# Designed miniproteins, single chains, continued (3), part 26

Each design is a single chain, and the fold is of that chain. pLDDT is the mean over its residues in the fold that is shown.

## One batch from the design tools (miniprotein)

Design m8879
Fold by ESMFold2-Fast:
Structure m8879 (fold): chain A 118 residues (1-118)
Amino acid sequence: AKELLELALKSAQEALRYTQKALEALKEGDVEKAKEYLEEALFLAVEALGSAKKAYELKPNEYLKKAIEYLEKAIEHIREAIRALKEGDVEKAIEHAEQAIEYLQKAIEYLKKALEEL
């Protein structure tokens, strides 16, 4: 359980870092670089969600349940940011990237709280 939570936390922190890099690239007009960073963030966020769900199956706790919910919301906003870029809507991609950052930060907070209960 603890090792899966530590993996979920590390993957979520890396997903946040790549989403922040994507947002910076979008603000600088580098759409291709932003797309690469968002795809990496999506991969890492999905890995974090998988590890968090496995940890929850082994030892359920309420903080971990909240972390899973926020990871799912972050993943949806990363997917929407990628879709917006494919449609040429940079402003919408920025909005979804900003929402993904907020949800990843909340997920990280709850993953840390879940780890403290172990």
Scores: mean pLDDT 91

Design m8880
Fold by ESMFold2-Fast:
Structure m8880 (fold): chain A 104 residues (1-104)
Amino acid sequence: GLLEQIEELHKEILELLEKLEKTTDKEEKLELLDELEKKVQELIKLLFKSKDKEVRDYGIEKLEEIIEKLEKLLKKETDPELKLKIEELIGIIELSIAVVKTVE
């Protein structure tokens, strides 16, 4: 079901975030951030398809956890291009949460 798909995507996103934290190569970090954005966008699309408020609230909770992990990575990052990509992804998630919360 939709909850199981959200849980699977959340797990994949957490695995990508762990790889990103352990990686020191800039090019690999940029590739991981691009893959992370794609999976985050897929998760957001599932929330917009959901007619169940409990499913949407659960997905918002998972997106908020992702923001917290991205903010920790941002605080440690020194490369301006990587910082910008992380900030852009956080912004996409924050905007998406705000929009999902307006769905009745």
Scores: mean pLDDT 87

Design m8881
Fold by ESMFold2-Fast:
Structure m8881 (fold): chain A 97 residues (1-97)
Amino acid sequence: HMEEARRLLEEAEKEKDPAKQSVLYLRAIDHAAEAGDEELVDEAVKGLEKFVKKQDPITQAVTQLAVATNLAAARSAGDERQVKAYEKALDAISKAM
């Protein structure tokens, strides 16, 4: 998970398509949380926050909805690592918007 999370984060930073870039950041958060790497989760969340700050309002809203959806799914599954990671992501992007 940790190696995949790092690779996804690097791909997200290099991606030019906003829709694909947001998906890569969300997947990086997912894999970092699963690996239990809090530092990598924080790095991926910070990357997503910087990404969101540069986007138009529609892309920002779509990204926020995707994070909220992943948080709801993590809560339903009882995945505490994923819940913490997505709560951090939602807080960070909400403050960035």
Scores: mean pLDDT 83

Design m8882
Fold by ESMFold2-Fast:
Structure m8882 (fold): chain A 87 residues (1-87)
Amino acid sequence: MEEAVALAREGARLAREAAASEDPERARELIERAAELFAEALKADTREVVLLAVATLIDLVGLSLEPESAERAEEAIRRLTEVMKKA
């Protein structure tokens, strides 16, 4: 379970970094990597991983309200939500 939590924490870090990125291509790379990490972590079906994913979505919603990060944050929310629905 510690491995799944570590993957979720790294996914959360990359998703936030993507929202803060000024490079759209770099942001997309980070979003896809975050999605891959969360998809793997969610296979463990643990409360801590689910809570980390939800907390990350809440942070991204906050970033989506800021003009400079809105588009990238919205893409990260969309991709993470797709991953969570498949878990």
Scores: mean pLDDT 81

Design m8883
Fold by ESMFold2-Fast:
Structure m8883 (fold): chain A 87 residues (1-87)
Amino acid sequence: SSSLLEEAVRLLEELKEAVDNKAPKEEILKIMERLYEVVLELAPEERHAHLEAMYQKALEAIEAGDYEKGLELAEQMVAFVALALLE
């Protein structure tokens, strides 16, 4: 739905702000988890395996302290779902 896509974009902006402001890892992980939940709700089931793989890579990046890579993967998840909705 359009409201879920708007929530995904809002969560991505919150994630960008958290990374820029050097928020605690726990806060960044909570935003990332909520974003993942929303993109799964938006995505058709056939896309879930790829989204799960992207999410796991994002978690690995954040755990390693590579917050910029985590953010990049979050952006890719939102773009992947947005493109699927247009097809």
Scores: mean pLDDT 85

Design m8884
Fold by ESMFold2-Fast:
Structure m8884 (fold): chain A 87 residues (1-87)
Amino acid sequence: MQQLVEEAEELLKEIDALLAEIEAAKQITDPAERAQRLAELNARIEKLGQRLDKLAPHLDQLPKELQQALYERSGALQRAYRELLES
């Protein structure tokens, strides 16, 4: 139980960190630096997705507040990342 809550909290921190990195990446004017940053973001988002998939069967064991926060922040991350790829 404690491990699931800690994992959820770590995932929320990673999502918040990724959102900040996506905003920073939008401001990069050098194409080579931007491409490298996108590759790093892709790898981190893929790992985050794998961790979310492992947590998914146990979501009902988490406080409703954490379930809602994961849903909302995951949605925000998907939108921000799509926007970055289209820019």
Scores: mean pLDDT 83

Design m8885
Fold by ESMFold2-Fast:
Structure m8885 (fold): chain A 80 residues (1-80)
Amino acid sequence: MEKLEKLKKSIENAKKSGNTAGLISHLVLEMEVLKISDEEAVELLREVMDEEGVPEERAERLIELFRQRDAAGLMALLDA
């Protein structure tokens, strides 16, 4: 329950700042610290993104990057 609230806050903040890459990076790090499995993390991310009204296409992109643990790709998006 608290994990979901933390992720909602992260998504809300990224939405306000327009920093989607920062959101993904933060979520990847937080999931690693919490030792959440990929399946659990994807379900949690889908729930949070659905509640925040993130478009389906955008949500799939975020989930794909998270599943790949592509830190370099996330950094590249931050620099763009």
Scores: mean pLDDT 60

Design m8886
Fold by ESMFold2-Fast:
Structure m8886 (fold): chain A 79 residues (1-79)
Amino acid sequence: SSLEQKFFELLRELEELVQQILNAIKNGDKEKAKKYLEEFEKKAKELIETAEQLDISEDNIEELKREIDATIEYFKKQI
């Protein structure tokens, strides 16, 4: 379905953003890292909203939210 395609596209984009954030941190570019993190947070919200529209269990959605939150907090501490 189009929603499943959107879910996997967002997941791919989030993985790319993780790589961009890590590269920015490695290069000491805190401003760039912050901008990529803001984009990550925006797309992560879209991923969760898309997951809630799919036949994904509430437990799996809660686990996904916890993993996203942990990732965001980790990056905030590195920036």
Scores: mean pLDDT 89

Design m8887
Fold by ESMFold2-Fast:
Structure m8887 (fold): chain A 89 residues (1-89)
Amino acid sequence: DPEKILEELKERARREAVERARERWAAGEGLVAPNASPKQRAAYVARVEIDLPELGVRIHAVAFIVEDAAGRKVLQEVVYVSPLKEYSL
């Protein structure tokens, strides 16, 4: 079932991106995103992309761990699917 495979891969990509962002946080690696607000001390960004040519799509997962001015860790995540550009397969 291609739909089940797609959902499984979306969850896998999301989980991988979150884990990579948490690893960066645990390692003390701080990356300030170009669009980070002045209130954010650090943004740890991880991106995972999985191509699924069988469905003609690319899965994107992006995870951010940001620390606000109060020192609270906020996890932000986005998962979306885009079509692969048609090329002669």
Scores: mean pLDDT 71

Design m8888
Fold by ESMFold2-Fast:
Structure m8888 (fold): chain A 103 residues (1-103)
Amino acid sequence: SLDELIAELQKLIEELKSADPTDKNRVIELLEKLYEVAKRLLEALKQDPNASEEDIRKAELAVKGIETMLEMAKESTDPEKIAEYANGAIGAAQALIDIAKKV
């Protein structure tokens, strides 16, 4: 359900907030899980009759934001930049949750 996917995203956000940015493998693992759940939430929103075209467009941008932060984190060797990209992904995921909660 939409609520279950929102709860899973919230859990991943908290895990990512507590992750050590020097543990790149752990940060990437969490970002990949965040991206997978975000894509599933977007697909659920596309099937929801209460979701507007504007809500879906904003959700697509949020999911793309997570993907971009994940790819940048994969290419970085700097823990400070990895932390910045993780925070960017958290922000995008929170925006997606806020969209989904309106539906």
Scores: mean pLDDT 91

Design m8889
Fold by ESMFold2-Fast:
Structure m8889 (fold): chain A 119 residues (1-119)
Amino acid sequence: SALSVDEVLALAERIREAIRNRDVEGLKALIREVEELRRSGELGVALSQLSDEEVLEFQRAIYEAGLFFEENGDLESAIRAYRLAATLVSDSWIEKSKLKEELEKIKKEAEEKVKELEK
C-alpha cells in the first residue's frame, strides 16, 4: 500500500513521543521503519505530498532521535538517525524549497554529527 501523508505525520509524532518517554527500543524500531520506507521509495512519494514545513518537522524529529541515541550512548543508532536526517530529501528538492536554509542547516548538522561519531 502507498504510504499516506497522515501516516508520515503520525510517524513523526511517534518518534517525538518515544523521545519524550525515553523509549530507546521503540525509537530504534521507528527509525528502522523510516529507513525501510525510504529504501522502498514509499517515503519519497509521501514526502513529495507534504508541505515544506511538514518535511522540515519530520527531518527535525529524525535529527532529534539522533541526539537522543547519542545522549544514551547508542552511537550506532545515532549515526543511522543522523544519516537518515541528512539524506531525507534530495538536494534538488531542497534547492526548490522555500525553507531551503532551514533544511540545509539540519542536513549539514546531521552530516557533521556522522563525521564526528565515525572518527
Scores: mean pLDDT 86

Design m8890
Fold by ESMFold2-Fast:
Structure m8890 (fold): chain A 94 residues (1-94)
Amino acid sequence: RRRALARAAHEAHLRGNQIYAENSGDPAAKYAAEAFHALGDYFRAEAEGTGVEQARKDLEEYLEKLKKVNPSLAEKTQAEIDELRRRAREEAAA
């Protein structure tokens, strides 16, 4: 379980870095990148059993900010986050 969540956290942070690097100068891309970093923090918090509520709130806050700036990108970002969370849960259960 902890190993699967640690991997998911690493993948989420890498995705955030990639989005920021590929979309430099787009304010909406900054919020999308921050949402993936918050997802990484959330997976780490789940693995460690501490800070889960705060990490969830941070993720929700960045997604809400993204939705206000670019609703289309927010929908795509939410779908990608939901898929990453689903895969992390499946790997943790295996």
Scores: mean pLDDT 81

Design m8891
Fold by ESMFold2-Fast:
Structure m8891 (fold): chain A 63 residues (1-63)
Amino acid sequence: NAQAKEDAVAAYLESKGVHPAVARALARGIVQRHPDASVEELKALADEELERLKAQGNEHILK
């Protein structure tokens, strides 16, 4: 379900050093945009989003 996917993605982002509140917000957004994606696909999308933020010099918003 959506909640389980959101929880898994949020925990994954937190393991990457993202602040818990920011991780939750990003996870919710990703799951809402891709409701039919698997947890593994959502984690890959989360990795792409983190790399995009870092490339833009916005890594500070992750903390």
Scores: mean pLDDT 79

Design m8892
Fold by ESMFold2-Fast:
Structure m8892 (fold): chain A 75 residues (1-75)
Amino acid sequence: SMEETIKNALIEAARALGYDVNDEKELGKVLVENPEAREAIKIAAAFLLKEQGYEITAETMEKIDALLEEIVKNA
């Protein structure tokens, strides 16, 4: 699904930025402990999605923001 694709991109983005994350729960902990990292992870995830052939629209960015909020809330 698109949600799974975005979640995988967010995890890969966090790892590319040097965070030790392997799943959504670990990503949530990183985002709670490092709120300043959220924008960098979001931008890196958008870049990864673009490299995978997805068009990065305002709607795509809104979906990324919504999933980041959900991941933080569930951490």
Scores: mean pLDDT 86

Design m8893
Fold by ESMFold2-Fast:
Structure m8893 (fold): chain A 95 residues (1-95)
Amino acid sequence: GYNKEALEIELEASVVELEAAVLLSTSEYIPEEARKELEEAMRYATLAVKYAEEAAKAYRAGDEEKAKEAIEKAKEYLEKAKEKLERAKKLLEEA
């Protein structure tokens, strides 16, 4: 159900945010382009968590339509977060 999907999105987004934060803090040299992609990955991961939380709250309130809309937004932001993280990793490998 939506509550399980919301939790799974929140966990995946937290992993993206943690990996981006580790790369920002442990990399000796970060090209400006890679830094921007890491910061955007963290921003999208934060949005994914926000909408996953909204989905869980809507579901508990019995608003299934709002829960569905919020979970779809959470999934979209999670995918964007993952894409930005992968772009950052490639840029770091090219540096």
Scores: mean pLDDT 86

Design m8894
Fold by ESMFold2-Fast:
Structure m8894 (fold): chain A 68 residues (1-68)
Amino acid sequence: MISKEELEREINLALVRMYTAILERAQSDPAARAAIRAEGDRQMELLEKGEISFEEAVARLKAAADAA
């Protein structure tokens, strides 16, 4: 069975994916939507590798959305 630590990582990845989708849909410009998707994919890779925290991933996504 998946460890509790690994399960938490999977949940965090799912949440980052959900935040990315919500922020992407909030953008009116197709280029802005593409930028949010790319940032979301990047943050998910870093989170999956354990290189950033869930809170950092969400903060970076929000910053990217604010810049778009």
Scores: mean pLDDT 79

Design m8895
Fold by ESMFold2-Fast:
Structure m8895 (fold): chain A 58 residues (1-58)
Amino acid sequence: MEEVREKGKELGLTDEQIEAAINLVKGAGLSVDQALEAAKAYFEEKDFTKLLKIVSSA
């Protein structure tokens, strides 16, 4: 999961967003890039529909 932490930091995500992305990789089987995009959308945009679309496409 170091890959998620490194990429998340490069994207300027908070520790909370990075931890959410790690949970999405472990729980939902999302790729690192999909999980980071989903976490960013949820925390920055508060767009639950966008989050669901990303998860559903995995």
Scores: mean pLDDT 71

Design m8896
Fold by ESMFold2-Fast:
Structure m8896 (fold): chain A 77 residues (1-77)
Amino acid sequence: AMSPVEVAKKTLEAFRKAIERALAAGDPEALEQIADVMKEFAERLKKEYPNDPEIQKLADEFMKLAEEARERARALR
């Protein structure tokens, strides 16, 4: 079975690809939805694994990428 760190890393890469597809499609609504899901996932990771510094760092990466996705969505409107 995959470790929580491996699952989080794979999920982060999947979200990066989803953002690239939404940007290529010029879809601000998809970018906003992706950002919302990423933020919720990051908040769950921080709550569930408060003592795992690697997961906390990954959660911060999710939050940063979610903010970037929202900014790009605003630029498309």
Scores: mean pLDDT 85

Design m8897
Fold by ESMFold2-Fast:
Structure m8897 (fold): chain A 61 residues (1-61)
Amino acid sequence: MQELYDRLKELGISDDQARQSVESFARSTEGSSPAQQRALEEQFLRDVEEVVRQNEAAARR
């Protein structure tokens, strides 16, 4: 989970939001196989990248 948190911070996500996302992900993947966890992580990061892109555009007005 440390790696996911670090990646979210690198994408410009706030510490608070990153921690919240990691906790949500941990709950979602609790008891999941490593393959399922990785697939969910990739999907999540993809979604976050989209949000970051939109946020950057909005910040520029």
Scores: mean pLDDT 74

Design m8898
Fold by ESMFold2-Fast:
Structure m8898 (fold): chain A 73 residues (1-73)
Amino acid sequence: MVEGELLAPSEEVAEEIKRILEEAGAEVLSIEEVAPGLYRVRFLFETENGELKPAHQKAVLRGGKLALEATPG
């Protein structure tokens, strides 16, 4: 099991990242506002042979892309 974190530029993006991760089979532990308008999404993935499952890897990349696309500037 691997712990991970993604930063989101809004609560709406943080909730969308949570949805993407949970659809891939991850457990979302928390969503915390760490700075004004900046949210931390904490999650757990199951691992096999020390590696993330492909669906989990894709979910992290998808969530990260969403966060970047939603960031102003």
Scores: mean pLDDT 75

Design m8899
Fold by ESMFold2-Fast:
Formats: structure tokens, C-alpha cells, sequence
Structure m8899 (fold): chain A 65 residues (1-65)
């Protein structure tokens, strides 16, 4: 599986699990992902998972409550 394909699947799965909203944009060839979450526990879980994804793929991640 390509890193881009894996990233899309992981982001969609995480959004479904956390009940959040995800926005993906590309700025200067770098992928930026913003997660919008209503619950602090869901945000903590998402932050942990997104850190693993960021380390693997080099994407920049922001979480908003």
C-alpha cells in the first residue's frame, strides 16, 4: 500500500471513530491536516494516533476542540 493511500484510510478511520471532522490541505507541497473534535478524551486519542501518522508520513497535524 502506498503511503498516500494508507494516510487517507487512516484519517477516514480516525474521523469515524472520534466522531470528528477532518480537513486536509496542501501548502507548499506539505500536507496539513486539521481535526475538529468536541470531546477532550476523543482529542487525546486522536492526538496520540495522529502523532504516529505524522512520524510515519511527515504530515503536519492540528487539533481543534
Amino acid sequence: MSDLEALRIQLATLAAITGGRVEVEEIDGKIHVTFYLEDKKAAEFAEKELKKISERTGIEVTIKL
Scores: mean pLDDT 75

Design m8900
Fold by ESMFold2-Fast:
Structure m8900 (fold): chain A 73 residues (1-73)
Amino acid sequence: DVKKIEEQAERLKKALMEEAGLSEEQAQEVADIYKNSLLDGKSEQEALAIVSRRLRELGVPEEKILEAFAASS
């Protein structure tokens, strides 16, 4: 369901801005990676692994990654 994936991506974007302190542009980039991974048929676990890698590249500490995922789930 594309609509559910879009809603999950929006929640992730909001959580990344509020919990991890990402800019709107950075949070949108990461949320788009998540959405596109799920639309490509990747599992949620695979999509979150890709997103976690990108967040680490952006300098987000592991604690904040986990907080954002918990807030968006």
Scores: mean pLDDT 85

Design m8901
Fold by ESMFold2-Fast:
Structure m8901 (fold): chain A 67 residues (1-67)
Amino acid sequence: SELEERGRELTEEFEKVGPEAGKWAAGVVESALAVAERDLERGLRFLDLMTARLREEVEKQLAEQAA
């Protein structure tokens, strides 16, 4: 539930950037959920890691849009 909730928030945030970014975020969430099915801690850790990386990309893209 927590992973699903965070995953939805991530996907919505990236959909605002663009459809490709949204699809990428959704793929990351699916991967995290698959890992979490066997090991919840690994799934959460994976999502946390990927969320940080995706946020860096969003910041770069937003800076380019603002310019």
Scores: mean pLDDT 76

Design m8902
Fold by ESMFold2-Fast:
Structure m8902 (fold): chain A 99 residues (1-99)
Amino acid sequence: MDDLADQSVQTAQYYLELAKKYLEKAEELLKNGGDKNVIRGLLRQAEFYLRLAIESAQNALQLSDQGKGTQEQRDKAQELLKEAEELYKRLKELKKQNE
């Protein structure tokens, strides 16, 4: 039976990888002088998936704090949350460059 904390960690990781793909594509197009509207769409998708990743990672941390997750799951959720926060900062910089 899948643990809720494990599911939250897996969900956070899945959405974080999706956010990375959209962010990387947006950076590539921005560097190559791509269409601002296309870049804006990619950044919007990256932001959407980053929000989902952050929510899922926070949920995993909360479950672990309630004794419903392992220390390893807590550590992984905290790692994913930090990575998502750094990607969100990068997203904000790219949004500013695309203005």
Scores: mean pLDDT 84

Design m8903
Fold by ESMFold2-Fast:
Structure m8903 (fold): chain A 70 residues (1-70)
Amino acid sequence: MVKATVTLTFSDTAEAGAQVAALAKTDPKAGQGAQLGLLEAMTETGLTSGTWRVEVVAEGDEVTGTGTLL
């Protein structure tokens, strides 16, 4: 099991995507979980900007992310 907490601040989805891509370059599992958590949280809230905390959990090939607006 790998756990990571990532805090991202962005003004639009392009900036969010760039930050996730940068994270994935250093840690592919953290990047995958951050993408999943942000997409779900943005869909639920209808917001595409702000400061977000994403909790990433990786266990084998399973990666989950939970995003929360701060």
Scores: mean pLDDT 80

Design m8904
Fold by ESMFold2-Fast:
Structure m8904 (fold): chain A 66 residues (1-66)
Amino acid sequence: SAVQEGARLAGLGGEAGDGEAAREGAIKANKMSGTEASPGAVEQAERGGRAGDGNGAAAGAMSSGK
């Protein structure tokens, strides 16, 4: 659930065009996967957030959390 919550926060940040919030959501999802923050997943979430793409931000976070 924490992984899902991190992905939701990343998606919300992305919808708002907030790359920083999207990045933080991805980091939370990464912690739950038992890995250090995945550079690719965090970067994808941040890019989605900067572009105002909530779906892209959430997908990046969720991919790392699964």
Scores: mean pLDDT 66

Design m8905
Fold by ESMFold2-Fast:
Structure m8905 (fold): chain A 67 residues (1-67)
Amino acid sequence: MRVSEEELQEEIDRAMARMALAVERLTLPESLSEEEKLAAIEERLATEDYSESLREAIRRAIEEERA
């Protein structure tokens, strides 16, 4: 068994997205609800210096949190 380059890149993007989401949560006030934090992070994605693949992975992570 081995990981292909495509599978490896997708796993890296997913791991980085989880890390970025966790870090973004830590920068927000604890007074915000989880939903408010997720909405604020989504707005930040439009202005943050993330790659397009990482932004998509973070959006997927946010949707998973809401589901």
Scores: mean pLDDT 74

Design m8906
Fold by ESMFold2-Fast:
Structure m8906 (fold): chain A 75 residues (1-75)
Amino acid sequence: SPTKQKALELANASSSESLRNEAVAILSKPEPVVLDLEVMAGVAEIMGALAGNDEEREHYYQLADALYELAKQLK
């Protein structure tokens, strides 16, 4: 789906290696688990809130939104 592709692109661009690896693993499944997407979105929101600059904060909030939207589409 377009939402899945957007989430995957945002995940791959993430500055945190651990978040990037985990989010990519979740999104690379043929049928991503809704709970995994919602948990990862929450982690991305926390990373955004703790970000030291506006670009990184905006990136993580966009990732969180894409993950929540994908989770909503799969319910």
Scores: mean pLDDT 87

Design m8907
Fold by ESMFold2-Fast:
Structure m8907 (fold): chain A 90 residues (1-90)
Amino acid sequence: MPELFVSAPPRALRGEKVEVTAYFEKGLEVRSGSAVVDTGTGEVLSKSSDNLTVEVVELTDEKLTLKATFTDPETGETVEAEVTIEIVPI
């Protein structure tokens, strides 16, 4: 079964731009994609792959929770994972 792992900094300053990296694992095959997100707005500023979508699940003064969805380009199957970043004020 394909799996998605998401890596992000555990903490960021409010308004800092952070890179979120997703690893799609299918057997021995690993694909990766990254997105740059503004921690103040939750805006996705750039992404490295059309197969990766990053969405804001929750944005508060203390945390940003993102959902990454990766689409397998061979099968069209999607897998999802969430990551939470602690936001600290500047």
Scores: mean pLDDT 81

Design m8908
Fold by ESMFold2-Fast:
Structure m8908 (fold): chain A 97 residues (1-97)
Amino acid sequence: SVQQLRQQLQQILDNIQQALEDTVADVQKRGASVAEVRLRADILKSMVYMVRGIINSISERLTPDQRQVVNETKQQLDKLLEQIRARERQLIAQLLS
């Protein structure tokens, strides 16, 4: 159903967001190298790209209502990707200061 798809996609977004927040907290508390920060950010970005790829691959098989939910999720994935990039830049700047 449309509601089940919405809930499943939101859970995936929430899981990636939580992983980002946990990564930021861990790096700030325990420290890290620039190489570790880049690796952790690249893993999170890869998760976003994987979800986007899967969504794109199934788009034509979805109902119009499900396709609308998928398009909304793509916008949230783009926002999440920019948040990951911003946090990566922030953490690297803090480590180099």
Scores: mean pLDDT 89

Design m8909
Fold by ESMFold2-Fast:
Formats: sequence, structure tokens, C-alpha cells
Structure m8909 (fold): chain A 106 residues (1-106)
Amino acid sequence: MEKVTKTRTVPARSKESLLKDVKSEIENIEKALKEGDKQRLVDTAIDAKFLLEEYRLSKETGAIDKPLTPEQRVSREVTVTVDVDNAEADVRKYLEELKKIQKELE
């Protein structure tokens, strides 16, 4: 099975900033699922995984509840892997997780 792996540094983010990207990513996922393009589903799964890791870091650091100053900035290097044949199933799973996060952040 083909796997796509990406590494990036993700910052801890405020509730407002994170909610904006969560809403945008939900729309991107719904569009990707409607289009059914395999490459788009893989790219969307990767983006969703990074956003979920930003959410976790933001929750762990308390950045969600109180914006961090530049001096208090926390970031983490994260590696995400998507199995190309499971991309649609993963995207559907992340959609449900992001919808739950949206309700939590609203």
C-alpha cells in the first residue's frame, strides 16, 4: 500500500484562529468527498491530520483558553502519514472529529 508522509512544525493557536481553520477544513473535506479525486482526498487527509495536531497542542498548552504572547509561543514538529487506499475513510473520520471540535470551540 502506498503511504504519503509529511513533516511540518505546527504552532499552538488561539481558539478564534483554530475555529476559523476548523470551519474552512470542514468545507474542504465536504468538497473533496463530493469530488472523489484520490489525490485531493490524500492531500485533504494530511491537512486535516495537521489541524488535529494543532488542536491537541493548543489544548495541551492552554492556548485555546488564553492567547500566548510571542515569547510564550509553543510549536511542535509533527509527522503525519496517510495510507492512500484509506484516504477517503480517514477523511470521513476526520470530518466527524472536526465537527465535534467546532461545537467545542463555539
Scores: mean pLDDT 83

Design m8910
Fold by ESMFold2-Fast:
Structure m8910 (fold): chain A 100 residues (1-100)
Amino acid sequence: SVDDLLDKAKQLVEQAKQAVQAGDIDGFMRIVDQISDIISEILAKETDRNRRRLLALVEASLAMLHLAHYVMRDEPETFRRLASRTLDQMLELIDEIRKQ
């Protein structure tokens, strides 16, 4: 179900937070790609407008993390702080989608 995929996405976001905290940026980016795949699968199945809008914000956050990884490649601590904040915002978005 879409809810099962949302729960899996949430679990991956928590794993991404652990990778960032451990300084495993390569592992973090692999998990970001896994989250992106799940969110894309949800968007292909989701018909509710409000849930789709929140899912689109999650996709935008994932795209921003890819851009930030490239732009901040020489600033790993700045990237880590941005990534951590972005993941926290992503968890709030997933919880909001789940409540709809």
Scores: mean pLDDT 89

Design m8911
Fold by ESMFold2-Fast:
Structure m8911 (fold): chain A 75 residues (1-75)
Amino acid sequence: MIYKVVLEGDYRPGDEERVRAVAEAHGAKLLGINARPGRIEVYLKVTDPSVDPEALGEAIAAALGRRLVRVEEIK
C-alpha cells in the first residue's frame, strides 16, 4: 500500500534522511517528499502488513519535530 503523510511546517535540510531512517525502521520505504510553504507531504510504500499507518505517521512527525495533519492511503 502507498500512504501520504501530511505534516505541518517547512522542510528543513536533513528531513529526508530522518524520514528515510524512520520509514525503514518501521518496514516502509520512502518514495518521495513534496515540500510546500507550511506543508510537507511524505510518500511511503508500506511492505509490512503489520504496520499501522497512523503510528508510522506519528513516528515521522515526532522525528522531525512537526505536527501530523493526516495520513492518507493512495490507491
Scores: mean pLDDT 84

Design m8912
Fold by ESMFold2-Fast:
Structure m8912 (fold): chain A 97 residues (1-97)
Amino acid sequence: MAKVKDVEARGRLGGPGTIKAEVENENGEYVAVVLSKDGRADGPDTVAAGIMKANEKGEFPGGLGGESGEYIARAYLPGSDPSVPTGEEAKGKVIAE
């Protein structure tokens, strides 16, 4: 099961940014880490997304679609249904510069 923690997205509103996260996944697969108000990648409230390898800390270029604040972070397998997360919800933070 994929778990995400210490999730932070930073950048310019409406422009490029970075996502930092730690992802734990027993399979060692790449996962998409998504920050949104409802924890889903399926919808207009997704504010940041990036791809990283499981069991790794990373910082990835991503766009910021939302204001500074607290969001829900979830992991998804790339190419899977964005309504079907691969892991548990976590808290994430967005910092718009």
Scores: mean pLDDT 65

